# Ledger of designs, part 59: designed miniproteins, single chains, continued (5)

Each design is a single chain, and the fold is of that chain. pLDDT is the mean over its residues in the fold that is shown.

## One batch from the design tools (miniprotein)

Design m18031
Fold by ESMFold2-Fast:
Structure m18031 (fold): chain A 66 residues (1-66)
Amino acid sequence: ANAEAQEAGKKAAEAAAQGDIGEAARYASLANKHSGPEGGAEAARAAGEQMGDERAAVIAAGLAKM
């Protein structure tokens, strides 16, 4: 497990939950850099699911694949 991707994915999901799409995209891109698009998307989705926010999970995971 890449700890940097997990931290970035968590921050992306937190930003998405707040409606801050710019910050969500920035952190999702960082998760992608550390774990690739699939690994970054998985980290962001898992973080959003842990927060209980399925919408944030979907948004952050999608941004990590871009």
Scores: mean pLDDT 82

Design m18032
Fold by ESMFold2-Fast:
Structure m18032 (fold): chain A 94 residues (1-94)
Amino acid sequence: ALSDEEIAEKIVTEKETELFLLTLKLMADKSLSVEEKVARMEEFGKKLLEEMKKELEKNGITDEKLIKKAVERLEEFIKRLIEILRNPELIKTL
């Protein structure tokens, strides 16, 4: 069985993967402006943050410190991806 920390790590990593795949899709889309790409990332990021919180709760993770760490990690990742959408050359730093 996985520890609460290992379960949280897996859930966060799965959400980061979904965000990264959206970033690649948005970067390839020549029909969207930079601000439209950022808006889509912000909306999807908010959705994934709420889904992550619900998945943590469903897996019995009640440790406020683990939940906070997971939320802060995903929020920082979303910010980093928005920077990449504004400056696509920064993708090389991931």
Scores: mean pLDDT 88

Design m18033
Fold by ESMFold2-Fast:
Structure m18033 (fold): chain A 65 residues (1-65)
Amino acid sequence: KLEELIKEAEEIAKNAKDTTEDVTRVTGAVLRLIGEGIDYELRGDLEKAEELFKKAKEVAKTAKK
């Protein structure tokens, strides 16, 4: 699950060959949410980490338009 969310964020970054300001902003937001999720996971707050990773996935979906 976590690996899947990270993979989706990486795919968005890889597909951003024509990087626009909007694509860069969305990718940055996704990576930030993943980073925060990892921080919570390392602190043992798995529930918060999962919530942040789900938010990252939802933000990533908006970039696929």
Scores: mean pLDDT 70

Design m18034
Fold by ESMFold2-Fast:
Structure m18034 (fold): chain A 100 residues (1-100)
Amino acid sequence: SKKEVANKVEEFKLLSIELYEAIKKKDYEKALKLAEEIKKIVQELLKQSDDEELKKKVEEKMKELIELIKNKAPIEEIEKQLYELEELVGEIVEKILEKS
């Protein structure tokens, strides 16, 4: 439903803010846990999309984000990857809501 999608988008936004705060504090352990929670929310949103190419691109970006956090990559690289993921999730949400 539109309401369930909207609720998942709000959860995604809140978790992304918390992830950003965790990486700014160099709390990579907390950042990894938050990224895994974001992955679950993203996977639920992807189930509602029929755009297989966009789904694969989002899954790849999510995997890359988690790997950067695991490797304690520079904050700027993690921030860039998170921003790119947010843009792709936005595209998926827009397409889901257009069909609803």
Scores: mean pLDDT 85

Design m18035
Fold by ESMFold2-Fast:
Structure m18035 (fold): chain A 82 residues (1-82)
Amino acid sequence: EREAQIAAAEALKKAIEELVEMAKDPESLEEFAKRMGISVEEARKKIEEAEKLKWLLDKAIEMIEKGYAPEEIARRAENELR
């Protein structure tokens, strides 16, 4: 299931990248917020939080590829956070 975990992380990373790119255009961000039924400010905050998680996903993928256990990956990710 290591391949499935990598695939899931890559899919989530791609989704985050697409949201970040959409957020760079103010009109796209407003349309996204309306479609989600939230405010533009709430949409912006959610996308910013997701972008911060992208770095952790990149690190998790690297560690999975190197054969680290999920517990070790989680522990190292937590140590990088403040």
Scores: mean pLDDT 74

Design m18036
Fold by ESMFold2-Fast:
Structure m18036 (fold): chain A 74 residues (1-74)
Amino acid sequence: RDALLRRAEELRREAEELEEQARRMGKVLAESVAVSPEYRDEIEAQGNKYLQRLRDEAERKRREADALLAEAAA
């Protein structure tokens, strides 16, 4: 039970780190567009794909953590 709780905490921490990376990359993306507005569509397309991957990974880790918490509660 305690091992499941510790793993769930680790996964939540990893998800938070990925969410923070996504927030920082979002700011970098906005700055890149501001510097090179002629490349807005290209910068946004590439940046949004990367941001989506970070968010998908964070969501997957949160779902894994929730499953482990459900197991620990059984």
Scores: mean pLDDT 83

Design m18037
Fold by ESMFold2-Fast:
Structure m18037 (fold): chain A 81 residues (1-81)
Amino acid sequence: SDEARQKALESIRNGLALLEELLARETDPAARAALQAAIDKLRSMEAELQTTDLSAEEAEAIAKEAERVALEAIGVHSRAQ
């Protein structure tokens, strides 16, 4: 549904904003690479949500995967501190 897609897009955009803020402050090369990879993947997911006719279940699954990807990158950032 459009509501589920909008919620997924909002979640991904919030994740992107956080990851971009962390990347701007990160100095460790491995952590920077992890953050950039997560940003690239979330941007691909955002594009899919904008261009593909997805079910509510599919949109929710993309949002959950985006959260997992973001949390893994944040974990790498935290361990690099």
Scores: mean pLDDT 86

Design m18038
Fold by ESMFold2-Fast:
Order: C-alpha cells, then sequence, then structure tokens
Structure m18038 (fold): chain A 73 residues (1-73)
C-alpha cells in the first residue's frame, strides 16, 4: 500500500472534489480523502499511486491550477 498527498493550490472546494473523483477512478486506488485543498490517496502499489498523481496533476494543469505532491509513503 502506498499513501499519496496532493495539494491543489488555489482550488475551489468543487475543483478539489472533482480531482478526488478523478483519483478514485484510477485502477488500484483503494480510497481517497479530502483535507482542505489536499487529496489523500491510498493506492495498492507505487504504479497506482503514480497513475493517480499523474491524473490529478494533468487535470490540475488543464484547470490552470498548481498541483504539488505533499507526501508519499
Amino acid sequence: MVFLGVVLEGASEEQVKEAAELAAAVPGVRSVRIEGNEILVLAEDEAAARAAERAVRDWAKSQGLTARTARTV
């Protein structure tokens, strides 16, 4: 299991929820939790965690937002 935190700088609550839904749709993601503007992802392995991080970052870039990886375990 891999734990990943991604902060969406300047995002609205609606944008954070949309990004969380996107992360939850990634195969191998077990759970997603929202803490303010941070999306907390629990993935089954590193490949799933990286796929979720990439999906959120690519989406954030398309929205004009900065996505920052806050933690990985």
Scores: mean pLDDT 83

Design m18039
Fold by ESMFold2-Fast:
Structure m18039 (fold): chain A 97 residues (1-97)
Amino acid sequence: MDYEELAKGALETAKFLESRGDTAGALVMRATAYALLAVKYALQGDDKKAQEYLKKAQELIDEAINLLKSQGVSTGGAGMLVLPARKAIMEAQSTLL
């Protein structure tokens, strides 16, 4: 599996969602892309770069949750919408162990 190619696909999807006014969805897809890059670098033993991408992914998820809450989405609802990105982050974290 090419994590870099999957991450590029996620970034292209983020741009599409931005063009449709789905800013929260775009943030989630960018977070997913950075988490996938973190998995790639963790598998290569580049812990520093993996941690850098994990931090970026977590920051984007927090931004998406804040935006969704400002739009009236419940905490649970926002958590469900960011779940795919959270799963990718968990995979990257377990690869670093």
Scores: mean pLDDT 83

Design m18040
Fold by ESMFold2-Fast:
Structure m18040 (fold): chain A 102 residues (1-102)
Amino acid sequence: AEAAARARIDALIDEYAEQSKKLHRELNKKLGLPYTDEQIERMAENTKAELRRLVAEDPAAAASWAEGIAKSDEVIYNKFGIESAKKRAETARELAAALRAL
């Protein structure tokens, strides 16, 4: 059960990083933000590494961070209609719930 929960958290971190790439590419297209593809890839890898570290050290802080991201992304979706922000918010909420269940 615990091993399965940890595997799910790891998979959600990977999914979150992929959705972050999609979000930054959509922000470039819709809002004219100046992210390069190299910056987007590096940000995703840094986020995965930092999240895995935070989950290992302080899963409650990781859950709070994910809840904050979900709220921020919901604001982006509601204000700008950016669908990838809605999808990332959903994944962040799932990640937070999985972390709270540890």
Scores: mean pLDDT 88

Design m18041
Fold by ESMFold2-Fast:
Structure m18041 (fold): chain A 95 residues (1-95)
Amino acid sequence: MALEEAERKGREVGREEAEIILKEIEEKTGKPLSELEKKAFLEAMAEETGELGRRLQELREVGASSSLQPELSTGTLERAKEKAKEALKKAEEEK
């Protein structure tokens, strides 16, 4: 339960962050993104942040990692953004 909830919350955080980034992309480029492109970006982002959420919960269970939660920004968001951008470009190019 705790691991599943942590993963789910992580995925939700990733989706929310992705929505902000997608808005910025649309604002900067002036072009609307398709639902397929948005879905690819959201899924890639959510997958990375969901895995992190689950891992942090696992570490909490062993008592070693209460300090790691603030480190969600330690490369994880950058990595998630990079993977999401790759997924977005792939979806845009393939369709």
Scores: mean pLDDT 70

Design m18042
Fold by ESMFold2-Fast:
Structure m18042 (fold): chain A 81 residues (1-81)
Amino acid sequence: MISVQDREALLKAFSDLKTPSGNLTPTPGDVSFLVAYAKQALRGGVSAEDVARDLVKYGNAEGYNAAGFDEIEAALKKALA
């Protein structure tokens, strides 16, 4: 089970680090992949801050827009509840 502390740390770090520079909206499959990755990484002992950095780096590399990052954040909030 992912702790409340890890969930809140991830969401705060993701919100603080997101600096979207792209124009693409992530697909539902991309959002699901990123949520699954975040859950597995946290369970594997990766810090919430490092997971947030990885998610933001991936999203920027894929060219996601601001709305896309907000959708990923909302999906993380829902999935980690």
Scores: mean pLDDT 85

Design m18043
Fold by ESMFold2-Fast:
Structure m18043 (fold): chain A 85 residues (1-85)
Amino acid sequence: MTEGARESVEKLTGESLRLAEEGLKEKDKKKIEEGEKILKLAYDSAKEALEKAAAEGNEEAKELLKKIEEAKKKMEEIKKEYEEK
């Protein structure tokens, strides 16, 4: 995969979690929803390229896919915590 694609996905993934965590702290559902939307758009835009690169044995693409899955899990945990409060 290209370095620019990796950097873009990493930045958007980080921003999505930052917004969601801020929304949880501030009890702002809209910030959490915006973070989830950014994460989804980042993954959907890169999914085909990342899956293809990972299938070709690109370790960086495999690591990035793992980071996205971990970010999705954290997002679900943030959403659950917001609903429990």
Scores: mean pLDDT 77

Design m18044
Fold by ESMFold2-Fast:
Structure m18044 (fold): chain A 65 residues (1-65)
Amino acid sequence: MSAVERVAEAEVRRVGARLGLSEEQIAALLDTLRREGYNRRALARGLARVLGISEAEALRLLDSL
């Protein structure tokens, strides 16, 4: 596993813990990052999908964490 993947997994797990995400939701979010790249927009899109919110709301949520 690359350093970028390891850092991304740690960040996703940190966000997931704060938001109460399941392991399945965390895995889906990591899959989104793996497919679209390890960037803020991909993280927001993945988070929007697992939470059932808009990408704009997901970006605002990430800015608040």
Scores: mean pLDDT 78

Design m18045
Fold by ESMFold2-Fast:
Structure m18045 (fold): chain A 82 residues (1-82)
Amino acid sequence: MEEGLKKIKEGKELLETLEEIVGGFIKTSLEGKLPPPQELIEKALELEKKYGISLRGPLAFENVEKLREEAEKLIEEGLKLL
C-alpha cells in the first residue's frame, strides 16, 4: 500500500508542477511579459534535469506531454497497488 501511495503522490506532484509551468508560461505570453518569472524557469530546469528532457524551445509541448503521460502512468500504477 505504501508503494501505491508514493507513486500517486509523485504523479500528482509532477502534474501540479507541470500545470504551474505551462499555465505560467501561457499567462506570461498572453500578458506580453516575457521572459517568464524566474521561479517558473527554475521549476522547468529542475524537471529537465530529473527527466533529461527540454521544457523550452521547439520540443517544449511534446516534452510536456511526455511528462504528463509519465505522471498519469505513476498515478495509474499507484492506484493498481492500492
Scores: mean pLDDT 74

Design m18046
Fold by ESMFold2-Fast:
Structure m18046 (fold): chain A 87 residues (1-87)
Amino acid sequence: SMMERIREVAEREAQRATDEAAARVSRTLPVSQAQRDAAFAEAFRIALELGLIQALKLPVPRSVLQQMSLDTLTVPERLIREQALAA
């Protein structure tokens, strides 16, 4: 189904972004599985929403879509860093 394909793409994108972010943060701070899981959940939410907007051609401003795309790359690292510093 279309929804299954969108979810699969979002999961793949979220996992890649989370793994890359965790690798960068782990150079200076210890990263736990819980921190990775939290970052994945947020990345997946953003990627899934972006995928649905694009697939359904919802009337969302280009600037918002660009910000969501950037958030998919930047939010996982920010969340992992914030959680690692708080631990």
Scores: mean pLDDT 82

Design m18047
Fold by ESMFold2-Fast:
Structure m18047 (fold): chain A 68 residues (1-68)
Amino acid sequence: EVEKLREELEKASENYVKTLKDLQKRIEDAKSDPEAYKKAVEEYKRTSEELRKQLIDLVNKLIEAEKK
């Protein structure tokens, strides 16, 4: 139970880092095109918020499982 949640959290955190790295590269690649740059920044913000929310959910589940 707790061990499974820790493994899921670790996988989710790895995915989070990898995804943000890819999105940051897209922003860098788009820097010469103002329209593409704005779109890439908006995608980064939206995706980072969604993934962060997912990580918080997993952390909360882990805390609840360890609580009592």
Scores: mean pLDDT 81

Design m18048
Fold by ESMFold2-Fast:
Structure m18048 (fold): chain A 65 residues (1-65)
Amino acid sequence: MVKEYSYDGTITVHRSVSLTADGQLVAEEALTLTVSLTVTAESDLEANEKISQAIADAIAAARAA
């Protein structure tokens, strides 16, 4: 049976701490992502895999920007 699954959440993506020329550590840059996903799947396992992949892709894209 095909079911509709939804995920709503906020994800904080952290980048590496940077050292300034003056020897001070700059606070880790953080990007907050609001994610709203709706997927159709035949099982909770399939839905979880689809949602997890979409979240992973969003985090990777945010880190690359």
Scores: mean pLDDT 70

Design m18049
Fold by ESMFold2-Fast:
Structure m18049 (fold): chain A 107 residues (1-107)
Amino acid sequence: SADEEVLALLSEVISLLSEMLAKLSATKDKAERIKIAEETVREILGLLDRALALATDPAVLAALEEVRRLVEEFLELIRNDAPWEEILAQFARTLALLRAMIDRLRA
């Protein structure tokens, strides 16, 4: 079903975000951090665009648009070499919204 496809896409987004954060925490070079973030965010935005095309619930659509915004803000934090605390806070906010959408779609 469309809901099952959206769930799979959201789960992949969570996996990619977690993997990206692990790679960023291990990388000290600014240029390499930006490259990792740009490549992973591009993949995540593609998955979110696919989820937006499949979703029909207005609450899920609104949450997906908010996640897209948070992910774009995450990339800007990395590009601007923001404090790690700000990067972690943005990650936590994005992850919480993704998990809330998964819980809603499973209900």
Scores: mean pLDDT 89

Design m18050
Fold by ESMFold2-Fast:
Structure m18050 (fold): chain A 94 residues (1-94)
Amino acid sequence: SEIDELRKELKELSKEENELLKKYEEAVRNGDTETAKKILEELLKLQERILEILKRLYELYVSNNAPQEIIDNVKAEIELIEKKIKEIKELLKK
């Protein structure tokens, strides 16, 4: 189903996020500001893709009359990703 494929994509993007975060922490520790900034730009694109998928999942769950708990969970995931995007954008303005 489209929901299963989107959830599978989110799991793969989560793995990519973890690897980028490790590289970001290493660049920060080494004082490599240029590399850290490039990784933040990659993290921003990744988070924006996750947000697109979560919004599509929200639409699909609502249209299919999914249990309210599932709808509330995806809405909470959207809010967390929007917060992450804001934090990354603030770091990039420095």
Scores: mean pLDDT 90

Design m18051
Fold by ESMFold2-Fast:
Structure m18051 (fold): chain A 107 residues (1-107)
Amino acid sequence: MATDDSPEARAVRAIAAVLQGDEEAARKYLAGVTDESLANAVAGMASGEGLTPEQVAKVAELARKAFRASREGKDEEMEEYIKGIEKVASPETVEAVRRLAELVREL
């Protein structure tokens, strides 16, 4: 179980669950993720959408900051980081980040 329950594997599964609308599965996987593993999984999604390595790195940085701001209850800072992602990523990636940030706030 340990190999399949890594923070990185859980982050990828959490994103897939959010995209499928399965919030119960998303909450289960999010219980074992770090802000960094979750941001890296979002960056992987953005890379799959044809973003440049520079844009992927920016999405990862902004997503990590958004998740931390959400955990700290700093909704205004979270929204500003998400707006930064909106400038480079697809609406699907933006919506996934927003929903993940809301779910990590509840943990």
Scores: mean pLDDT 80

Design m18052
Fold by ESMFold2-Fast:
Structure m18052 (fold): chain A 94 residues (1-94)
Amino acid sequence: EQLDIDIEASMYLMASGSYRSSARRSKDPRKSQLLLGLSDTLRGIADVVASMTDAQRRQVLDLVRQFDQAIQNEDYATAQQLVDELAALVAAVA
C-alpha cells in the first residue's frame, strides 16, 4: 500500500535526524563519523524505499539493527561495513 511506503519513508527521515543528533552529542570522532554516515545513508533510503522490493526493505531493517548492535559493542569496523552495505543498497535501487 502507498500509505505504508510513505510511513516507511517518514520513519527513515526521523531515524536519520536522530542519528545526526547523536553524532553531534558524541565526543568520539570515529563514532560521530559513523553516526553521520548512517544518517546520510538513511536519507538516501527514504528517497528510494518506494522502489525497493520487500526483501530489500527487510535487509535495510536488519542492517540498521546490526549497526546499532555494533555501535553498542564499540565494534566500529563492523559498523562502517554496515553503513557501506546500506549505501550499496541505495546505489543499486537508485
Scores: mean pLDDT 85

Design m18053
Fold by ESMFold2-Fast:
Structure m18053 (fold): chain A 64 residues (1-64)
Amino acid sequence: GAHARAAAEAAARGDSAAAGRHGRLALQNKTPPEEARRIAAEYAARGDAAGASAAGMLANTMEE
């Protein structure tokens, strides 16, 4: 979902406050952790290891 993507992008940029806010909204909206893992795979495919790591960590937090 949009909040999961926004949280992952904010985390990749080092904006922990925005990442936390969007991550909380993604959890409340029942966004599946697979969505965040898919975003992590996209960052990895682009060669952005930091973005991939941040999105992967978000997916672990979103485990329902």
Scores: mean pLDDT 66

Design m18054
Fold by ESMFold2-Fast:
Structure m18054 (fold): chain A 64 residues (1-64)
Amino acid sequence: GLSPEEKEIVEEMMKIFNEYLKQGYSPRQALLLAVNEMLKKHPTLSHDKLAKVVQTVADRLNAQ
């Protein structure tokens, strides 16, 4: 399970990802851009938390 903070970060990343999809980026490019923006907004975010958030987003995209 995700912590409440990790869930909030997942929802923020999903929002950024969807905005890039609206701009015409591919899912792969949109995810890379979303990760970059999350690092800029949350510079204290640990590598472990980021990896867990990215995995959760990827799992949602693959679940269909």
Scores: mean pLDDT 80

Design m18055
Fold by ESMFold2-Fast:
Structure m18055 (fold): chain A 83 residues (1-83)
Amino acid sequence: SALRERMLREAEETIRRAEEAGVSRRRARAAAAGWLYRHEPEMSIEEISEHFGVSRATIRKWARRLHKEKIVEPEELLELLLK
């Protein structure tokens, strides 16, 4: 799916930019996985968990946080991670 490939690239780019800004890789991956789970309907939580090496529980916790903080766009996710 073109949408799936685009969303994965956006998640990976957000991780890269967060790491360059000093955010831990573990935190950046967990947040990006949560964002992808929330916004990309074609990927299961199992597929996202396997791809990023993040537990399903951590993905759900981040997805809930992103919903509460109203984070939708990759740039907003990056801004949250830099705080």
Scores: mean pLDDT 87

Design m18056
Fold by ESMFold2-Fast:
Order: sequence, then structure tokens, then C-alpha cells
Structure m18056 (fold): chain A 106 residues (1-106)
Amino acid sequence: ERERLKRLALLLVEAVAAGNLALALLNPEKVDPAEVRAFIEAQLPAAREEIEANVPSLEELVAAYERLRPSLEAVRDRALASPDPELRALAEELARRLAEIDELLE
């Protein structure tokens, strides 16, 4: 159970990271993709350590996922429609992580 919650939290954090990078690539005039990449590279290891030290509850993870899912799905769909191979790859990664979250929550 604890391992399932850790996996859910990690998948959600990684989905948010992929979604933010895809959103930056879709709107480079509003936010610099290089700045977003640098932020993710700096923060993702710390987020993983925090999850290991303080595993979120199922209620917290479900609440976070329900809040974030519509935005993540919208970004996924926009990125999948892009002719940019990097955006398509990020969209496929995001889709895969969202599918894993759905399976773990079932």
C-alpha cells in the first residue's frame, strides 16, 4: 500500500513536469521552455526525496489528481495534435503516466 501511494505520487509529479514542459513548448512566447526544463531538473529530485520521506495519503493524491487531470488531459491532447516530435513524445509520456495513475486508483 505504501509503495502504491509512492508510485501514485511519483507518477503525478512526473505527469505535472511533462505537462508543464509541453505547455511551455506550446506557448514559448509566454514562458521560456529552457527555464521550465531547468526548473524541472532542479526540483524533480527534491520532489522525489520529499515523497520518500513523507508519502502523501490516498485522499491527498486523489484530490490533487482530480484537480490537475483536466488541465493535464487538455495539454496532452494539444501536444498530440502538434507536428513537433518533442511535443508528441511528451504527450505520449504524459498519456502513459495518466493511464498508470488511473489503473492504480481503480
Scores: mean pLDDT 84

Design m18057
Fold by ESMFold2-Fast:
Structure m18057 (fold): chain A 61 residues (1-61)
Amino acid sequence: DSEIKEKIEQLKKVIAERMRKMIAEGSSVSDIVAFSLRGTEALYRIEVDKSSLEEALEVIA
């Protein structure tokens, strides 16, 4: 499904940008790991549950 693929690509960009910001601002390794797990959950919600991008973004807020 091309729509799901587009949402996944957009979410990956948001996750990457957020991760870079956390590293630049000196976030702890545990916080970065926790965010990575939430990012994985957000991707799963789009791919499996077919959630909207907005709903997935709430997981990593």
Scores: mean pLDDT 81

Design m18058
Fold by ESMFold2-Fast:
Structure m18058 (fold): chain A 81 residues (1-81)
Amino acid sequence: LSREELIELARRHGEKAAELSGELSEEVRKEGEKAVEALRAGDVETMGAHVKKMLELAKKAKSMEAVEHVSEAGSYLNAAA
C-alpha cells in the first residue's frame, strides 16, 4: 500500500470511530484530522498524541466499536509514517 492509501484507510476508520461516538463525534473527527496533519508535517509524536485523544474520546462515548476503529486508524497512520 502507498502512503496515501494508508492515510485514506486511517481516515475511513477515524470517520467510522467519529460516527460511533455519538455526542463526541465532532471531537473525535477533529483529533483524527490533527493526527493526519501531524503525520504530513513529519511529526509522528504529535500524530500519536492525537490518536491517543481519539481513543480516550471513544472510551468516554462507551463505544467498543469506536475504540476498535481508532486502533485501526492508528495502525494505518503508524504504517504511513
Scores: mean pLDDT 88

Design m18059
Fold by ESMFold2-Fast:
Parts: structure tokens; sequence; C-alpha cells
Structure m18059 (fold): chain A 67 residues (1-67)
């Protein structure tokens, strides 16, 4: 859906921002991503299933970024 595409773009933007801050810990980066997804889920009115899917996708992409 258009809402999921918007959410995915927001996640990608955050991941780019986090990759430019190597001093941030893995825990801080994970917390920032989780907070973004929680906020977007409330703002966009996402279902629990859609929120869970975005969280898994975002965390997977973050883990790949951290190596």
Amino acid sequence: SDKLELAERQIDHLLRTLSSRPQWSREQRRAALEQLIDDMSKDLGLSPEQKERLLKLGLERLDRLDG
C-alpha cells in the first residue's frame, strides 16, 4: 500500500542518517529505528501486522548496515 511505501522510504532515510553517525552504538541505532516505526505506525494507522512487517524489515536492514 502507499502507506507502506511511505514508511519504507522513512526507514531508508533514517538508515542513511544513522550510517553517517558511526559514533552511535548499535543499541542507540536500534532504539531510534524502533521509535520511528512506532511513531509511523500510530501516525499512518498501520495494523499490528503491518507494523510487525516494517519492524522486521527495518531491523534486518539495520543489521546489514552494522555488519
Scores: mean pLDDT 79

Design m18060
Fold by ESMFold2-Fast:
Order: C-alpha cells, then structure tokens, then sequence
Structure m18060 (fold): chain A 101 residues (1-101)
C-alpha cells in the first residue's frame, strides 16, 4: 500500500472524527451537506488513486471547495474554524499526493 494512500486516509479519518464531534451543533440540513462533502472527499481520494488524473482531481477539488465555502457561510464561528482546519489538512494531503504521482 502506498505512503500517499495512507496519508490521504489518515487526513480523511481525522476530518471525519472532527465532523462527528461537531455534528450535534449542526442543523439537520447542515449535517446532510457535511455528510455529502465527506462522501465527495472519499470519492475524490478513490478517483486520484485509481486514475492518477491530476487535472481532473484538481477540478473536482475546486468544486468541493466552493461547496464548503457555501456551507461555512451558514455555520457558527467556532464550528467554521474546526471545519476550515480539517478541510485544509485534507486538501493539503491531496495536493501532496498529486505532487508525488
């Protein structure tokens, strides 16, 4: 198993734990949007590992960033900071994966 795949998995697991911890502070709609974002991040990891298509992975990541920005506008400042930090770590792991593929 590649070091890259393990790093991506670790970043995603850390963010999923952060989301689980904040979920009680979210509305039902916000929680559903967050679950959708988590699924898209998991799908993005799978896409990158299976295809190694850097350009398409970056385009998909930019779409997820836009969805996250929309969700963040609705969240309380404390929750927003935790989500922003977790997302930044996941995106950094994806970019590092791209650079070494």
Amino acid sequence: MSVIERMLEKALEAFEKTVAAIKPKLSDDEAEQMDSILKKLRDLKKYLIETKDIKKTQEKMEQIVDEVKELLSKLSPDVKQQVTKGMSQVFAAIQMGIMVL
Scores: mean pLDDT 83

Design m18061
Fold by ESMFold2-Fast:
Structure m18061 (fold): chain A 76 residues (1-76)
Amino acid sequence: SDEAAIEAGRAEIEKELGTKKLMPKEKAEEIIEKLIEVLNLKKVDEKMVEAFKKYTPVSDEEYEKIFKAIEEEKKK
């Protein structure tokens, strides 16, 4: 189910990012893109966004841009 996929994605984000206290924006973006591709998500859940924010020093506006760009790529 979509909910199970989102929770799995969230757990994997926490596992990957939890090994590093601080992660560059570019690497966070790559991880987000890869997870959306692997999980075949049509959109990003708010819980996944919160997991990324916990470990990356990017603004809410930057997260919104990243997720919006990924969702637009998914529609192609």
Scores: mean pLDDT 58

Design m18062
Fold by ESMFold2-Fast:
Structure m18062 (fold): chain A 68 residues (1-68)
Amino acid sequence: MEEVKKEIEEYLLKQPGVKEAKVEKREELGTEWLVAYVKASGPLDEDAITEELRKKFPEYNIGVKIVK
């Protein structure tokens, strides 16, 4: 689990417009989620980033949140 969190964080940090990224494990409604908190230096397409992460890590429930 810790390794996949780091892989997601490193992937996000390589994307244009991403200033910071942190992934946390959350449990909601009996399902485990990996939630990526992303600080943007400009406009980001949250849906596009989420889609790419789900393609790369299809075994995990992944959500993305743009934070201040």
Scores: mean pLDDT 77

Design m18063
Fold by ESMFold2-Fast:
Structure m18063 (fold): chain A 61 residues (1-61)
Amino acid sequence: SEERERKIEELAEKLADMILAGVDPVEAIRTVAQEGKAAGLSDAEIVRAVNRGLELAEKRK
């Protein structure tokens, strides 16, 4: 759904921001994955959010 895709993008942006702010990547990923689960995202959707967030962090270095 459009709502779920928006949440995935929101979590990806949050992960990128955390990593660029100097948060440990493992802790940042754990935090975002827990937030995704709480929001009702599937494991596959959480993996997509994490992969997108890591891509954004790399692009914005």
Scores: mean pLDDT 86

Design m18064
Fold by ESMFold2-Fast:
Structure m18064 (fold): chain A 63 residues (1-63)
Amino acid sequence: SPERQREIERLESLIRGAEEAIRQARERGEQDPSLRGDMEEQIRGLETLIEQARQRRDQLLSS
């Protein structure tokens, strides 16, 4: 359905954005050791978000 396709596209955009945010957070932590712990925590949160979004996307694709 168009609604399902729109939700899939939204989830894919969210996943791409979160992956980019993880890359940027890793770079920041590498450039500034004082931020490493904060960046690691932020990365873990983003990884959880990606896992949830992928699971939801995969369910929509399988129906």
Scores: mean pLDDT 88

Design m18065
Fold by ESMFold2-Fast:
Formats: C-alpha cells, sequence, structure tokens
Structure m18065 (fold): chain A 84 residues (1-84)
C-alpha cells in the first residue's frame, strides 16, 4: 500500500494541472477524505502522514502550495477509489 500510494502521488503530482486552483477549504476537504479512505483500508500510518502534511501546510500558510497539494490529493483520492 505505501509504495502504491507513493506511485499514485508521484503520478498525480506529475500529471496535475497546477494552474487548477482549489480553495484552502477544498484542499483541506480532499486531504481529509484521503486520510479517511486510508483509515477505512486499514492504513492508519499513511492516514496520519496525510493529516500531519495538512497541519504543516496550514502552518506555512502558502495558499499556492496548499492549492497544489489539494489538487494532488484530489487526483490521488480519485485513483484510489477507481482501484477499489
Amino acid sequence: MEEKLKEIFSEASENADLSEKVSVEEAIKYMDELAELLRSLGDDKLAELIEKLKEELLEIGDEKLISATGVIAKLALEKLKEEL
């Protein structure tokens, strides 16, 4: 699962349209949904990593970085749902 998630995130970051702007609220929602999905799959460690990433991004307060991460999380969430 961890290696597959890294591949999904790598592919999402490479193929993500970073000009696509999501709001901070939407980015948080996608990261929360991704963490919840990972917990439902029994991967609490990866869910915790996503939650920590969210907290760190919010502390930095870079809206562009938060938006970009939100787009990547959205794509990763969609890919994981398709493979389940």
Scores: mean pLDDT 75

